# Designed miniproteins, single chains, continued (3), part 72

Each design is a single chain, and the fold is of that chain. pLDDT is the mean over its residues in the fold that is shown.

## One batch from the design tools (miniprotein)

Design m10482
Fold by ESMFold2-Fast:
Structure m10482 (fold): chain A 113 residues (1-113)
Amino acid sequence: SKKEILEELINELEIIREQLKTIKEQLEKNKTEEDKENAIKAVEEAIKLLKKGIELLKDDPEAVKKLEETLKFLEEILKELKASDDYDKIIELLEKAIKKIEELIKFLKELLK
């Protein structure tokens, strides 16, 4: 059902959000290449999840629009993360990714009402 798809998507997005928060906190404490690689991987998983969500929710134009907007934003973040060796910029990019995912989660929860 659409409800089960939305609930699964929300749960998976919340897991990725918490992973990104943890990675950001680790980068703020100690700027490591491993944490940068983990950040890239987490954003790539978010992008994969959004593409799956778009396909599964294709009959809901409002959901698809929000997912596509979030996907484009995260693809830009991913490109910048891969291009940057400035850890302060990487932390800022992760903050932007976290906020955008939180915005999407709130939107999807409203669709469950």
Scores: mean pLDDT 91

Design m10483
Fold by ESMFold2-Fast:
Structure m10483 (fold): chain A 92 residues (1-92)
Amino acid sequence: SAAKIAQAQAYLEEARELLKKAKELKDVNPELAAEYIQEAVEKIIQAMDLAPDDEAIREEAKELIREILKLVGESEEEIKEAIEIFEEQLKS
């Protein structure tokens, strides 16, 4: 429904703000940065639970997952592999 898509979009916007805070804190307070990353992951999961079949929500979720993996220091190859696994899970 349109209401579920709007709520999923709001969760992804919250995740983006949490990741912005995590990026600012990564070098000065890595423990707090990790907490914000965990909250961002939870928001992405909530968005996907609400709108699993919406392509725009799915693509934005993948973008945010790529940002998280870059932030935690994963290689481009590991990022690609993780995104492929995520796409396979969405087909199930």
Scores: mean pLDDT 81

Design m10484
Fold by ESMFold2-Fast:
Structure m10484 (fold): chain A 80 residues (1-80)
Amino acid sequence: MSLAQLVAEVRALLELALRESPSPLEAARLFIDTVPSVLPAPASEEERQAILAAFEERVRDLLSPADLARLLAELGATLA
């Protein structure tokens, strides 16, 4: 899978989580729980950075700065 294709799939998964969840915070939790299972292999550093960037860009206006910082740390740890 190309990096661009991975980012597209990650964005699609995040949009699905946002549609199916009662709140952006619950959507973010669902995304973090689900994203490792859709990766074809453990994420490389480049793939991890791209996933974190796509997540931050999409949810930054939906979450408080404190929740965003915490969830970015949780996602980063999950992908390590």
Scores: mean pLDDT 82

Design m10485
Fold by ESMFold2-Fast:
Structure m10485 (fold): chain A 74 residues (1-74)
Amino acid sequence: SDSERLGRVQDLLGELGARLAELLATVADPAEARAQATALIDETRARLVALGVPQDEADRIGRTLLTWVDERLA
């Protein structure tokens, strides 16, 4: 159901958020942190599409998260 899919999407995004926060707290080099964050976001974007999230929406989420990462590394 859409509710079950939404639950899986929310769990996936929650896991990504926690991993990004830990990465940004742990990795001292901003360029390395950004590269690792980009890889995590790209992996999660692909998983969102596999769960039935439209490609454009997954791409939008990815851009929003990368902007958040860039702001925290500045």
Scores: mean pLDDT 86

Design m10486
Fold by ESMFold2-Fast:
Structure m10486 (fold): chain A 77 residues (1-77)
Amino acid sequence: LKEEVYRKLDELEAAARAAGWDISGAVRTIREAVDNGDYDLAISIARMIVKTARDRGLDDVAAAGEEALKAIEQLKS
């Protein structure tokens, strides 16, 4: 359900903010993509956030991003 995706995106944004990383623009774009049924765009942006978090050693952000990614992938199924 879209509500689960929004919850996971809120958790991702909060984890990033706690790490000093502002991803509010990226999260807004993911929400818009999900609302429009553009799951491929939402997945691509979420994967980029996870990759960047891993590259920066932000383990909590990477974990939250993977949960958000999984929720978006479940909507596409």
Scores: mean pLDDT 86

Design m10487
Fold by ESMFold2-Fast:
Structure m10487 (fold): chain A 81 residues (1-81)
Amino acid sequence: SAVEETEAEIEEAIAKYRKTDPELAELIEEARPLALKATREGITEEEESEEVKELKRKLIEIRAKKEKRYDLAEKKLKELE
């Protein structure tokens, strides 16, 4: 089901980032209930609720954190070279 697929994707992302960026893993975990709620309710953009808006805000935070994490990793690698 779509809910099970979303849950699996979230769990995989959390497991992946928990070892390398625990802060990002925490942000994904925070977004989890909102992502599952949106998937379960089949919310469309025309029916955008406060929960969907919050999910979009969390996704922006996750993306920004991920970009910063990659930038920091590149900087650290250059310092070690």
Scores: mean pLDDT 65

Design m10488
Fold by ESMFold2-Fast:
Structure m10488 (fold): chain A 119 residues (1-119)
Amino acid sequence: SRLERLKQIVLEALPDLREQLEKIPASEIVRLAADILRHGLTLSKPVSLRESLSPDAPIVLAPVREGDKFRLPAEDIRKHADAEVILVLAARAMVEEGLKPDPSISDEEALEILEEARR
């Protein structure tokens, strides 16, 4: 399925988290990725995408501190991140922060939203 192909991209990008990610349904990763693209991401820790990108890739996203949290605005994500980067962010947030997707977003809506990511 399309969902399983997207999950495979995440598993290949995050080999260190493979065991934990295998337990997460593909639909949940994709739905959280869509939510991140539309609303941005808020984390308890500063995140760096440098480790998830080629060593020669520029730092594309920098979280802004908001109180005791770190925010990646949706506008910055849409401008700088492709679908694979957004899926990797979603997977890391689920494993490291325990984030869950908005249950109101369907798989079909999530897949359509991800097509809006930078190509």
Scores: mean pLDDT 75

Design m10489
Fold by ESMFold2-Fast:
Structure m10489 (fold): chain A 89 residues (1-89)
Amino acid sequence: SEAKKFEEKAEFYRKATMEAAALLYYAAAYKLQGKEEEAEEYIEKAAELLGWSEEQLEAVKAMSPEELAELADAVANADWERVEAIIRK
């Protein structure tokens, strides 16, 4: 049924959002450890899940660990207005 299809799509986006937030928290932790290459890999995976453009991806890669953690908080809360504001600063 169409209802089942919509439920599956909703669950997919919920899981993708939670995974993206976790990846961004890991990226922040890697940056704090000086592991820039690992941090960038995790940011790229989060960007793919969230459908970010190359311009948005480059902006996020340039973020400090503190900014990445703030972005992860916004993603975890599905606060897309805050996500956009953080990326466009």
Scores: mean pLDDT 86

Design m10490
Fold by ESMFold2-Fast:
Structure m10490 (fold): chain A 59 residues (1-59)
Amino acid sequence: LDLTELIDAKTGRTFSSQYLGYSLLSPESQALFNKRIEEELKEGKIVRAEKPAPAPEIP
């Protein structure tokens, strides 16, 4: 999972700037961290950054 697209719901800041070392974590540590992040996403404390689709709208 990519942490770089996560945004703090309160401040609107991305977590990527705060978690530059995420990729340096072991797979098991990343899994535990991802579970924690998913819980906070469900609670609305963290939101995913959604990129506007470049898709041309169907008429």
Scores: mean pLDDT 59

Design m10491
Fold by ESMFold2-Fast:
Structure m10491 (fold): chain A 71 residues (1-71)
Amino acid sequence: AAARREEALELLRKAAEALAAGRVAEAERHVERAAALGVPELEGAVTVARAEVLRAQGKTEEAEKLLLEAQ
């Protein structure tokens, strides 16, 4: 459980670094891997990271819809 949470947090950190560097496809892969780990406590953080990837891809409406659905 703790190890899975730590792995998901590390993947989200790598996704943020990739986004900051403009490596959107790399960030998307890290977010997908974090989501696949299925850590309930990080569901919100994964959703926010997915929305940031969508915005970086120019899919602003899709990002906004995802964040509204997560409320």
Scores: mean pLDDT 84

Design m10492
Fold by ESMFold2-Fast:
Structure m10492 (fold): chain A 78 residues (1-78)
Amino acid sequence: SKRERVKRIYEKLEAIFRETRPDLSDEEVRELVKAWLADALGIELDPDMTLEEFIEKAVENATDEQIDRLEAALDRQA
């Protein structure tokens, strides 16, 4: 589903940021992932938004084309 695809993109980005930014806490990494994805998907990020609320907003606003492009880009980084 679109929700599962967005969640997997989030999880892949979190793993990449944890590897590239070992100086950051888990919470700081999660905030970076949300900010990066919000920018990439063209959605407005509320800093008080929970992860679940963010994923729902991303599912609502992201196109299948945007999701396909992000998955392809992240697979090249793995």
Scores: mean pLDDT 78

Design m10493
Fold by ESMFold2-Fast:
Structure m10493 (fold): chain A 70 residues (1-70)
Amino acid sequence: SELFKKILEAAYEVVKEKGRNATIEDVAKKAGVSRSTLNKIIKEKYGISAEKFIDSLYKLHLFEEMAKRL
């Protein structure tokens, strides 16, 4: 859905800006949704909490940055 795309783009942007300090609240605010709505959508799509989803994106971002140095 359009809302899910907005959430995904917001999560990538927040992780790139804040790295490890990226929070559920930062992503929810950027996407224009409540923390509760964010968590429900992520759990529906991936079966994990929004917090674990953001942590996973941060880890993927670290791998991408390490790969650029090779």
Scores: mean pLDDT 81

Design m10494
Fold by ESMFold2-Fast:
Structure m10494 (fold): chain A 89 residues (1-89)
Amino acid sequence: SLEDPQFQADIKLAMLLIAAAVMKHTNGPVTPEDIELLRRLLREVEEVGSAEQVEEARAAVKEALEAALPRMTPEARRRAEELLAELEA
């Protein structure tokens, strides 16, 4: 059902993977709000996802942030570097 925890985990992971892909493949400035969206979606996956789903989510966020670093505003870059440090811990 739509209320099923596994279905919720799958949807939250899918939303995160889409947001990460958008950040990786768009050719525009990356804003602090874009970084905070990835952080929020990652937190939601960590709350309901399996260990495997959490690993996939963390890897996707790291890849997207690293790819998008050159397009970031200074404040977005600061938030991205903070999130990348959290992912390494």
Scores: mean pLDDT 87

Design m10495
Fold by ESMFold2-Fast:
Structure m10495 (fold): chain A 70 residues (1-70)
Amino acid sequence: SLDELLNKMLTASQEEKKQLVLDYYAKYAGYSDEEVAALAAYMDKNPDEFISIVEGMINTLLSSGTLVLP
């Protein structure tokens, strides 16, 4: 659930947060394994954007439960 995801993201390590983002896109955005791998590579190359994605997801889940798409 989105509430469970929010609770995990608030307590997770940075590496765990990355995996939670990837799991979210696979489960709720319908990403394939290849798309998830591409997102992982994108976040690894763009650490500032990874931080922004995590912060955006947390803020969105707190306010409305809708996610900012890539």
Scores: mean pLDDT 74

Design m10496
Fold by ESMFold2-Fast:
Structure m10496 (fold): chain A 61 residues (1-61)
Amino acid sequence: MLSPREAVEEGVRSMASLLTDDQLASTIAAVRILNPYLGRQLIEAARRLGLTEAADRAEEL
């Protein structure tokens, strides 16, 4: 079983391969409304993966 950190990073990586930066940012922002802790973990994972534009936009939303 993946660790929670590995599962979050793999989820963000998979979404980034299918979504634009704007779509990814909107998805992360929606998750943050429903679960602020998980939303923050997704933003941090996006930054670790170098998805800086998506992470910055998600924080602005």
Scores: mean pLDDT 80

Design m10497
Fold by ESMFold2-Fast:
Structure m10497 (fold): chain A 64 residues (1-64)
Amino acid sequence: SAAEQEYRQAEMRAALLAGELGEEAAKKITETVRRVAGSSPAEQARAVEAETERVLAEAKRKAE
């Protein structure tokens, strides 16, 4: 479904960014995925994207 594809895209993007941002970023994203495992693919995609954006914003602040 479109929602399932959306989730796969969000997960792949999160994995790529986590690889660049380090272990702590990867852990936070993984925890988010596990937390929403019982939710719909659309909810999972939104949660993963929100956490990825939050982690990216933190990385930008630290790179000052």
Scores: mean pLDDT 69

Design m10498
Fold by ESMFold2-Fast:
Structure m10498 (fold): chain A 93 residues (1-93)
Amino acid sequence: SELEKKIRLLEKSIEALEAILAEDYDRAAALYKEILREVGADASHVDNIEAGAPVLAEAMKKMSEEEKKEIEEKAKEIKEEAKKEIEELKKQL
């Protein structure tokens, strides 16, 4: 069902955010690519993001501790919002 698909994608998004919180930027980039493929993003858009993802991961590894903290705080906020959305969608199953 469409609801089951949306729940699965949100769960994968949480995994990507958890990778960011663990400072595993390579894993976060890989999970993000999987999400884009599953949502049916067009091939040219997916290719551009796939080419950019390693560059972004390397840039994130070079961030200052202050920049990392800001990203981690934002990731925690988005993760909690995603968890709430999953619980709301599960009530519709």
Scores: mean pLDDT 73

Design m10499
Fold by ESMFold2-Fast:
Structure m10499 (fold): chain A 65 residues (1-65)
Amino acid sequence: SAALEAAGRERLESLDTAIDSVNKMLSQAEAEGKSQDEIEALRQKLATMQQAKARVEADEAARIA
């Protein structure tokens, strides 16, 4: 369905925007010498978002196979 494909693309675009935002926050936190706990929290957030993106991509691929 074109509607489902559009929804999947919108989801991926939202995740890409969020990933870019967290990457900028992580770069600034590292440059400013923020606490290890704060830096690790940002890294874990990035990993979670990357995993979510991979799952959406896999679900899309399985749906159109």
Scores: mean pLDDT 81

Design m10500
Fold by ESMFold2-Fast:
Formats: C-alpha cells, sequence, structure tokens
Structure m10500 (fold): chain A 78 residues (1-78)
C-alpha cells in the first residue's frame, strides 16, 4: 500500500477515536495528508483543509477543529 494511503488511514482512525464523524474524519485526513505531500506546511495544510471542508458543507467551527486535529496527527506521525 502507498505510504501516503497508510498515513491517511492512521490519521482517519485517530480522528474517529476523538469522536469525529467517519466521513468528516476521512475528508480531513485525506486533504491534510495530500496537501502536506504536495509540499505545503502543516499550518497551510490545516487552513486549506478547513476551507475545503466549509465548501463541502461542514460548519466553520467543526471544519477548523477537524483540520487542526488532522494536521496535529500528521505532525506527530512524521
Amino acid sequence: MDKVEQLIEAVEKKLIEDGFDPDLAYMAADTVVYQVARGNSIDQAKQITADNLVQWGVDPQTAQKAADAAGDYVQKLL
């Protein structure tokens, strides 16, 4: 399996354990991991992820919390 895909699954699992909805957890994990893989900083990846989640219909506070948590997990798993 691609290492990027493994990281997405690890971050998604952590977000689900934290009580985030599974669909939201996957969207946040997938977006943060791919933005970091594309060369964005953790902070840039968090902001892009929060903005994308809002565009996908997530409320701004929930989007920011999910994006921040996903980015923090990516940083810890590096």
Scores: mean pLDDT 86

Design m10501
Fold by ESMFold2-Fast:
Structure m10501 (fold): chain A 83 residues (1-83)
Amino acid sequence: MEEKLEEELAKLLKEIAAKEGIELSDEEAREGARLLLETARKLADELGKEEAIKLLEEALSDIPDEELRKKILELIKEYIEAH
């Protein structure tokens, strides 16, 4: 399931970049997705799942597209809850 979540997250990151006029390669998007999931896992391990989710919501608030932001957060929540 981690591989599928990384792929879905990478797709959302490419959509955000495209809206800002930036073209991300598949490799760049996958790397970004992996780093984001790794950060989420580390925060959940150190602070607990609920607190990690709150911090990630705050961090993602900088994303101007509310719909894409919510989709990214949902994938991160699924990842944290599964691990």
Scores: mean pLDDT 77

Design m10502
Fold by ESMFold2-Fast:
Structure m10502 (fold): chain A 88 residues (1-88)
Amino acid sequence: MAEMERLVEEALAGLERQLPALRALVEANSADPAAALAELDAAVEAARARIREAPARTRDPAETEAELVRVEDELLATVAAIVARHAA
């Protein structure tokens, strides 16, 4: 459990460090920055929830790490979709 908790804390801290750059990317590449940023905020909140829930849905630290990588990959794919959807 302690290692799974550490992985969750590191993933959440990593997400918080990435947020300013992700917000800037979405804002710069969107025809409607307000709508695009609202979608990003919703996606980020969903990602935070899934990161926190990862230990409950996995059996060991290796599975937790794999789930956290999947959440990050899915968030980045969602960011790309938001940018594409709101492109001018």
Scores: mean pLDDT 85

Design m10503
Fold by ESMFold2-Fast:
Structure m10503 (fold): chain A 90 residues (1-90)
Amino acid sequence: DDEIVDLAKKALSLLSKLSDDQLKELEKKIIKEIKDAGIQAYALSLINASKVGTVDAAVDAIKKSLKDLTQDQKDLLLEATKKLIELSEK
């Protein structure tokens, strides 16, 4: 869980620095490059979370929700955060 939280914080911090146009282009890249529906959905959810409130509030919400996720859902979220960071740094 700590790895997911650390990567989510990194992803949300990167996303918070992007303009609306940059976020829209990143959403297009996610839809094009991420073919797994679950991973794509989590990646898009992280972009949406970055648009509302603070990074710290979004990270705290993720920490609280992790205990309610299955291992499969945690694996999808972890993969989504890794791919989102990779695509946002290109």
Scores: mean pLDDT 81

Design m10504
Fold by ESMFold2-Fast:
Structure m10504 (fold): chain A 70 residues (1-70)
Amino acid sequence: KLSIAEVLERLSNARSAEEYIALLKEMAKDGYLPEEEVKELIARYEAGEISEGEFYLRLNHLISEVVKKS
């Protein structure tokens, strides 16, 4: 199971959308994030319904809420 410290380390080191997507999927698997919400966010990004910038803003918001509750 991912620790919050590992999540923050992976965020600081991520350089591509694929790395962020992998982190979101692991966080959902570990119960930090709702799996359905993560799947919807990734699907919208992959379909081109949201920009890369909007994807990163939404991703940062989801992770900040997890960190705040920890």
Scores: mean pLDDT 81

Design m10505
Fold by ESMFold2-Fast:
Structure m10505 (fold): chain A 94 residues (1-94)
Amino acid sequence: DVAEELFAEARAAEPVEVEPETVRRMVELAEEMRRRGASREELAALARENPELLEALLRHGAHLLEQGLSPENRDAVLAGAFAAELLIAARELE
């Protein structure tokens, strides 16, 4: 799975912390995109706007997931998973 490979690579990278407010906004965006049935083209366009932020979210979520999923880190892990989905969509549409 490409998502599992991205998380494995992110865990090997330097740990990064993303602000809780940014994490929450990304989780809200992920929920909105899923409810609307956003296309792969829309997801790829979002990935191209802020690739640095997506990489930070992925690294942050991957490092927290390694400690085990908990209510306290769930949002950060979900934000990281959504960042991976956006990055995969952009890569597939090249």
Scores: mean pLDDT 80

Design m10506
Fold by ESMFold2-Fast:
Structure m10506 (fold): chain A 87 residues (1-87)
Amino acid sequence: SLLEKLKEEVKKETDDLLAKADASYDEPDPSVRKAVIDELKSQSKKYEQLGKLFEQAKLYDLAKLYFEASKKLQAKADELEAKLAKE
């Protein structure tokens, strides 16, 4: 019950942030896009740290959940940062 709630919360937070990033993809203000990139990177690092803590606790399914969420957020941040750098 608690584990399934945590899994759904991480999925929702990840999906919501990815949707926010997609919505900002063509935002004309580069400061707004940079803020979204910074938010993606911050959340990615937070999830990576949580993944490491769960791995140390031998809770491998939770560790994998957080590592996968972290990787998705970092990949989107890298994509948006590359687009911003090209402009």
Scores: mean pLDDT 87

Design m10507
Fold by ESMFold2-Fast:
Structure m10507 (fold): chain A 78 residues (1-78)
Amino acid sequence: LAAEVREQIEALKKNLPAQLEEALAKAKTEEDKEKIEQFAEMLKHLLNEDLEKALELSPPELHPEVEKAYEELKKILE
């Protein structure tokens, strides 16, 4: 049911900050920390259906992958 999918998405949004903190703790360089933070912000915007901001936060090389992820997410939420 749509309600179950919604609960799973909300659980992911709630768990993302904790997972991000663990990933940042393991990162030793500033470059790795920046990449992890950009990836987390990109996922946050994708989950909120904000493709434009997600693309701004990702490098051009990843734009096709980000767009595909957004289309798949939209199909699941329909």
Scores: mean pLDDT 68

Design m10508
Fold by ESMFold2-Fast:
Structure m10508 (fold): chain A 83 residues (1-83)
Amino acid sequence: VAAGQENLMDLTLAKSEALSEDPNRKLIARLMEQAARNASQAGLTDSAQRAREAAKLVADGKASGEEYAKLSEEVIAQTREAL
């Protein structure tokens, strides 16, 4: 699997978890961190930075589940544009 596809998968899983009945904040943060690593490996520097920033916001608990989902959508959109 290409690193860009792995990045999109991790972000999609993070969005899905954020929209679940009981969002697992630790899982969302971990998926966003993994997406950032995969984006960096693929040379998608902006997407990697956005994913890291999103992971930190989720980990710090400074956003709601809807905001976590929106952050995932924004990073997905930017990654798709870069690919």
Scores: mean pLDDT 72

Design m10509
Fold by ESMFold2-Fast:
Structure m10509 (fold): chain A 60 residues (1-60)
Amino acid sequence: KLDEYVEELKKAVEEGKSGGEIGAILQRARDDGFSVEEILEILEKATGVKLTPSPPPPAP
């Protein structure tokens, strides 16, 4: 299931979808009960960018 979100996000990034559409995919994963760690894994796999640990969580 996690890999499904990775593929969906990867395709959206490759097609140049807006940040709003990318955010909607991530929000759906969060609503499905994925943890913050799993969402970070989805982002890293989909974008190929290694994320550095950040002390505060992102604000809305």
Scores: mean pLDDT 73

Design m10510
Fold by ESMFold2-Fast:
Structure m10510 (fold): chain A 95 residues (1-95)
Amino acid sequence: SAAEEELARRHAELLAEVEANQSEEAKRQAMHELYLELLRLAGATEEQLAALEAHSDDTRTRSLLALAALAGVPVSAVEEAVRRGPEEAEALARA
């Protein structure tokens, strides 16, 4: 779809911008904003976005929450999987 094409283009632009930045703090901030913006464009709920923001320093949990948002998996299922351990979280990511 046109929305998917624009999402992919915006993703590529933001990644290039992050990679051009020499500050680690600025790279982390840009990457966080990238996840929120792309998921919002993909139709993520405010609850899903808030969960990503709450886990901004945990890249593994953020990745699982981002995938869950795109796949329509509820935040509670991701948080439960992360709480139960790495194997459970990996199983959820493969679903």
Scores: mean pLDDT 66

Design m10511
Fold by ESMFold2-Fast:
Structure m10511 (fold): chain A 76 residues (1-76)
Amino acid sequence: SKNEQLAAMLERLKKEDPEAFEEVAALLRKAAELYAAGDLQGALEQYQKLVELLKEKIPEIKALMDETLKELEALL
């Protein structure tokens, strides 16, 4: 499944590039903290950095996201 593919990609990133994995986790935590504090602009900025980093570090994630969107469009 796609959830298994995503989990495998993240586990591979953690093993092969633990620094990048921790950077992803730190950006996600910071975005969540800012969102909870009501800083929507700050949260959005952290989320944008997260998306850019994921595309750079896990190129396959873009293909997986594009495939998911295509399947959703076929169901709707």
Scores: mean pLDDT 72

Design m10512
Fold by ESMFold2-Fast:
Structure m10512 (fold): chain A 87 residues (1-87)
Amino acid sequence: DLELLKKLSKEQLEELKKLDKRVEELAKKLDEAKKNKDGEKVEILEEAARRIQELIQQLREGKMSVEEFIEKVKEIFKETEAKLKEL
């Protein structure tokens, strides 16, 4: 979202860049889990990706602040890491 990026503070932009890298790593882990046919890991990672995509859509629609988005995405990663450790 180019228009959203133009309105961000330097600090918010840096936090979003960190989260973008984590989202890329999540996508990579999901692809690896699918190739390995690890159904439990695929389910956990697909749910995380789905929740993040819903948050991105809400952010694009102006239904949440950038600060709320950052915190909610961080919570999803925390929950996902905990679930993966239980496998």
Scores: mean pLDDT 81

Design m10513
Fold by ESMFold2-Fast:
Structure m10513 (fold): chain A 80 residues (1-80)
Amino acid sequence: SKAKELSEEAKKLAEEAKDEDLKAAAQKLAEEAPKIPELPEGKEELLQVAEAQIELLKMMLEGKPMEEIERVAREREAEL
């Protein structure tokens, strides 16, 4: 499922992260993503939020500028 794919992606990000805060954030996403399918209402929106958070974590790991990360975050929030 999409939630399982997001969880696996977050686990990979947690393993690759050198920063403790980024690693903790990725681990939290890995634990929370599999729980999304159990929520009947707003499930699609919750999956989109998790997907957006994984995208932002990837950008942080790649060393993207904060301005770019904030722009992507704003765009993804507007889509929800």
Scores: mean pLDDT 71

Design m10514
Fold by ESMFold2-Fast:
Structure m10514 (fold): chain A 63 residues (1-63)
Amino acid sequence: MDAEFDRGAAIVALATDLAVSRRQGDEKGVELAEKAIEEVQKETDPEKIMELYRKARAELDAL
């Protein structure tokens, strides 16, 4: 387990959330997860990547 939450780790986690939303038929969850992955791919700062991931998780949980 890597102690650093980096872009790759965030993408893997969001891809898992995307797969779950897709299986549940949650179109809003799918859209949010896809947007979060795009934002994470553009970011290079690990702290900002972590913030983007946490925000996406909170938005998914609110649906």
Scores: mean pLDDT 75

Design m10515
Fold by ESMFold2-Fast:
Structure m10515 (fold): chain A 80 residues (1-80)
Amino acid sequence: SREGMLLAFLEGMVAAMKSVLEMLQKRIAEIQKEIAEETDPEKVAQLQANLKRLQSDIETLKKGIEDYEAEIARLRERLA
């Protein structure tokens, strides 16, 4: 069915988005470690700016995952 195809597509997209989320979370941990080890205030400021952008990207991605998971739940309820 069309709903079954859409469900499979959305589940695949959520899985891919969750993989990206894990990658971004690992990058945040790496940047936090770099900040802790960096002695140059200018470089620390640049790393903090990069950290803030990554945190914003993660929040956007989390919202996208929640929105798609809500759609998946609605589709599953209709197909049950």
Scores: mean pLDDT 89

Design m10516
Fold by ESMFold2-Fast:
Structure m10516 (fold): chain A 78 residues (1-78)
Amino acid sequence: MERLEKYVEALEKAVEQMRKVLADPSATEEQKRANLRAAEAALDIVRKLVEQFEVTPEQLERIDRAEKEVAEGRAALA
C-alpha cells in the first residue's frame, strides 16, 4: 500500500508540473510535450501497479482525476 501511495503522489506531482508548464506562455512546444510525456509515463506506471496491488477507493479517485488532467493536456497540444 505505501509503495503504491508513493507512485500516486509522484503521478500527482507530474500532472501538476505538466499543468504549470502548459499554462506558461514562455514554455516551448517541446517543453510542453516533454512534460505531457512525463505525466503519461507516471500514469502508465501507476496503471501497471494497480493491476498488481490492492487499491483504495481514494487512490482510484486520485488516479481517475490524474487521467482526466493528462487527457486535457493531450487535447491542449493536439
Scores: mean pLDDT 84

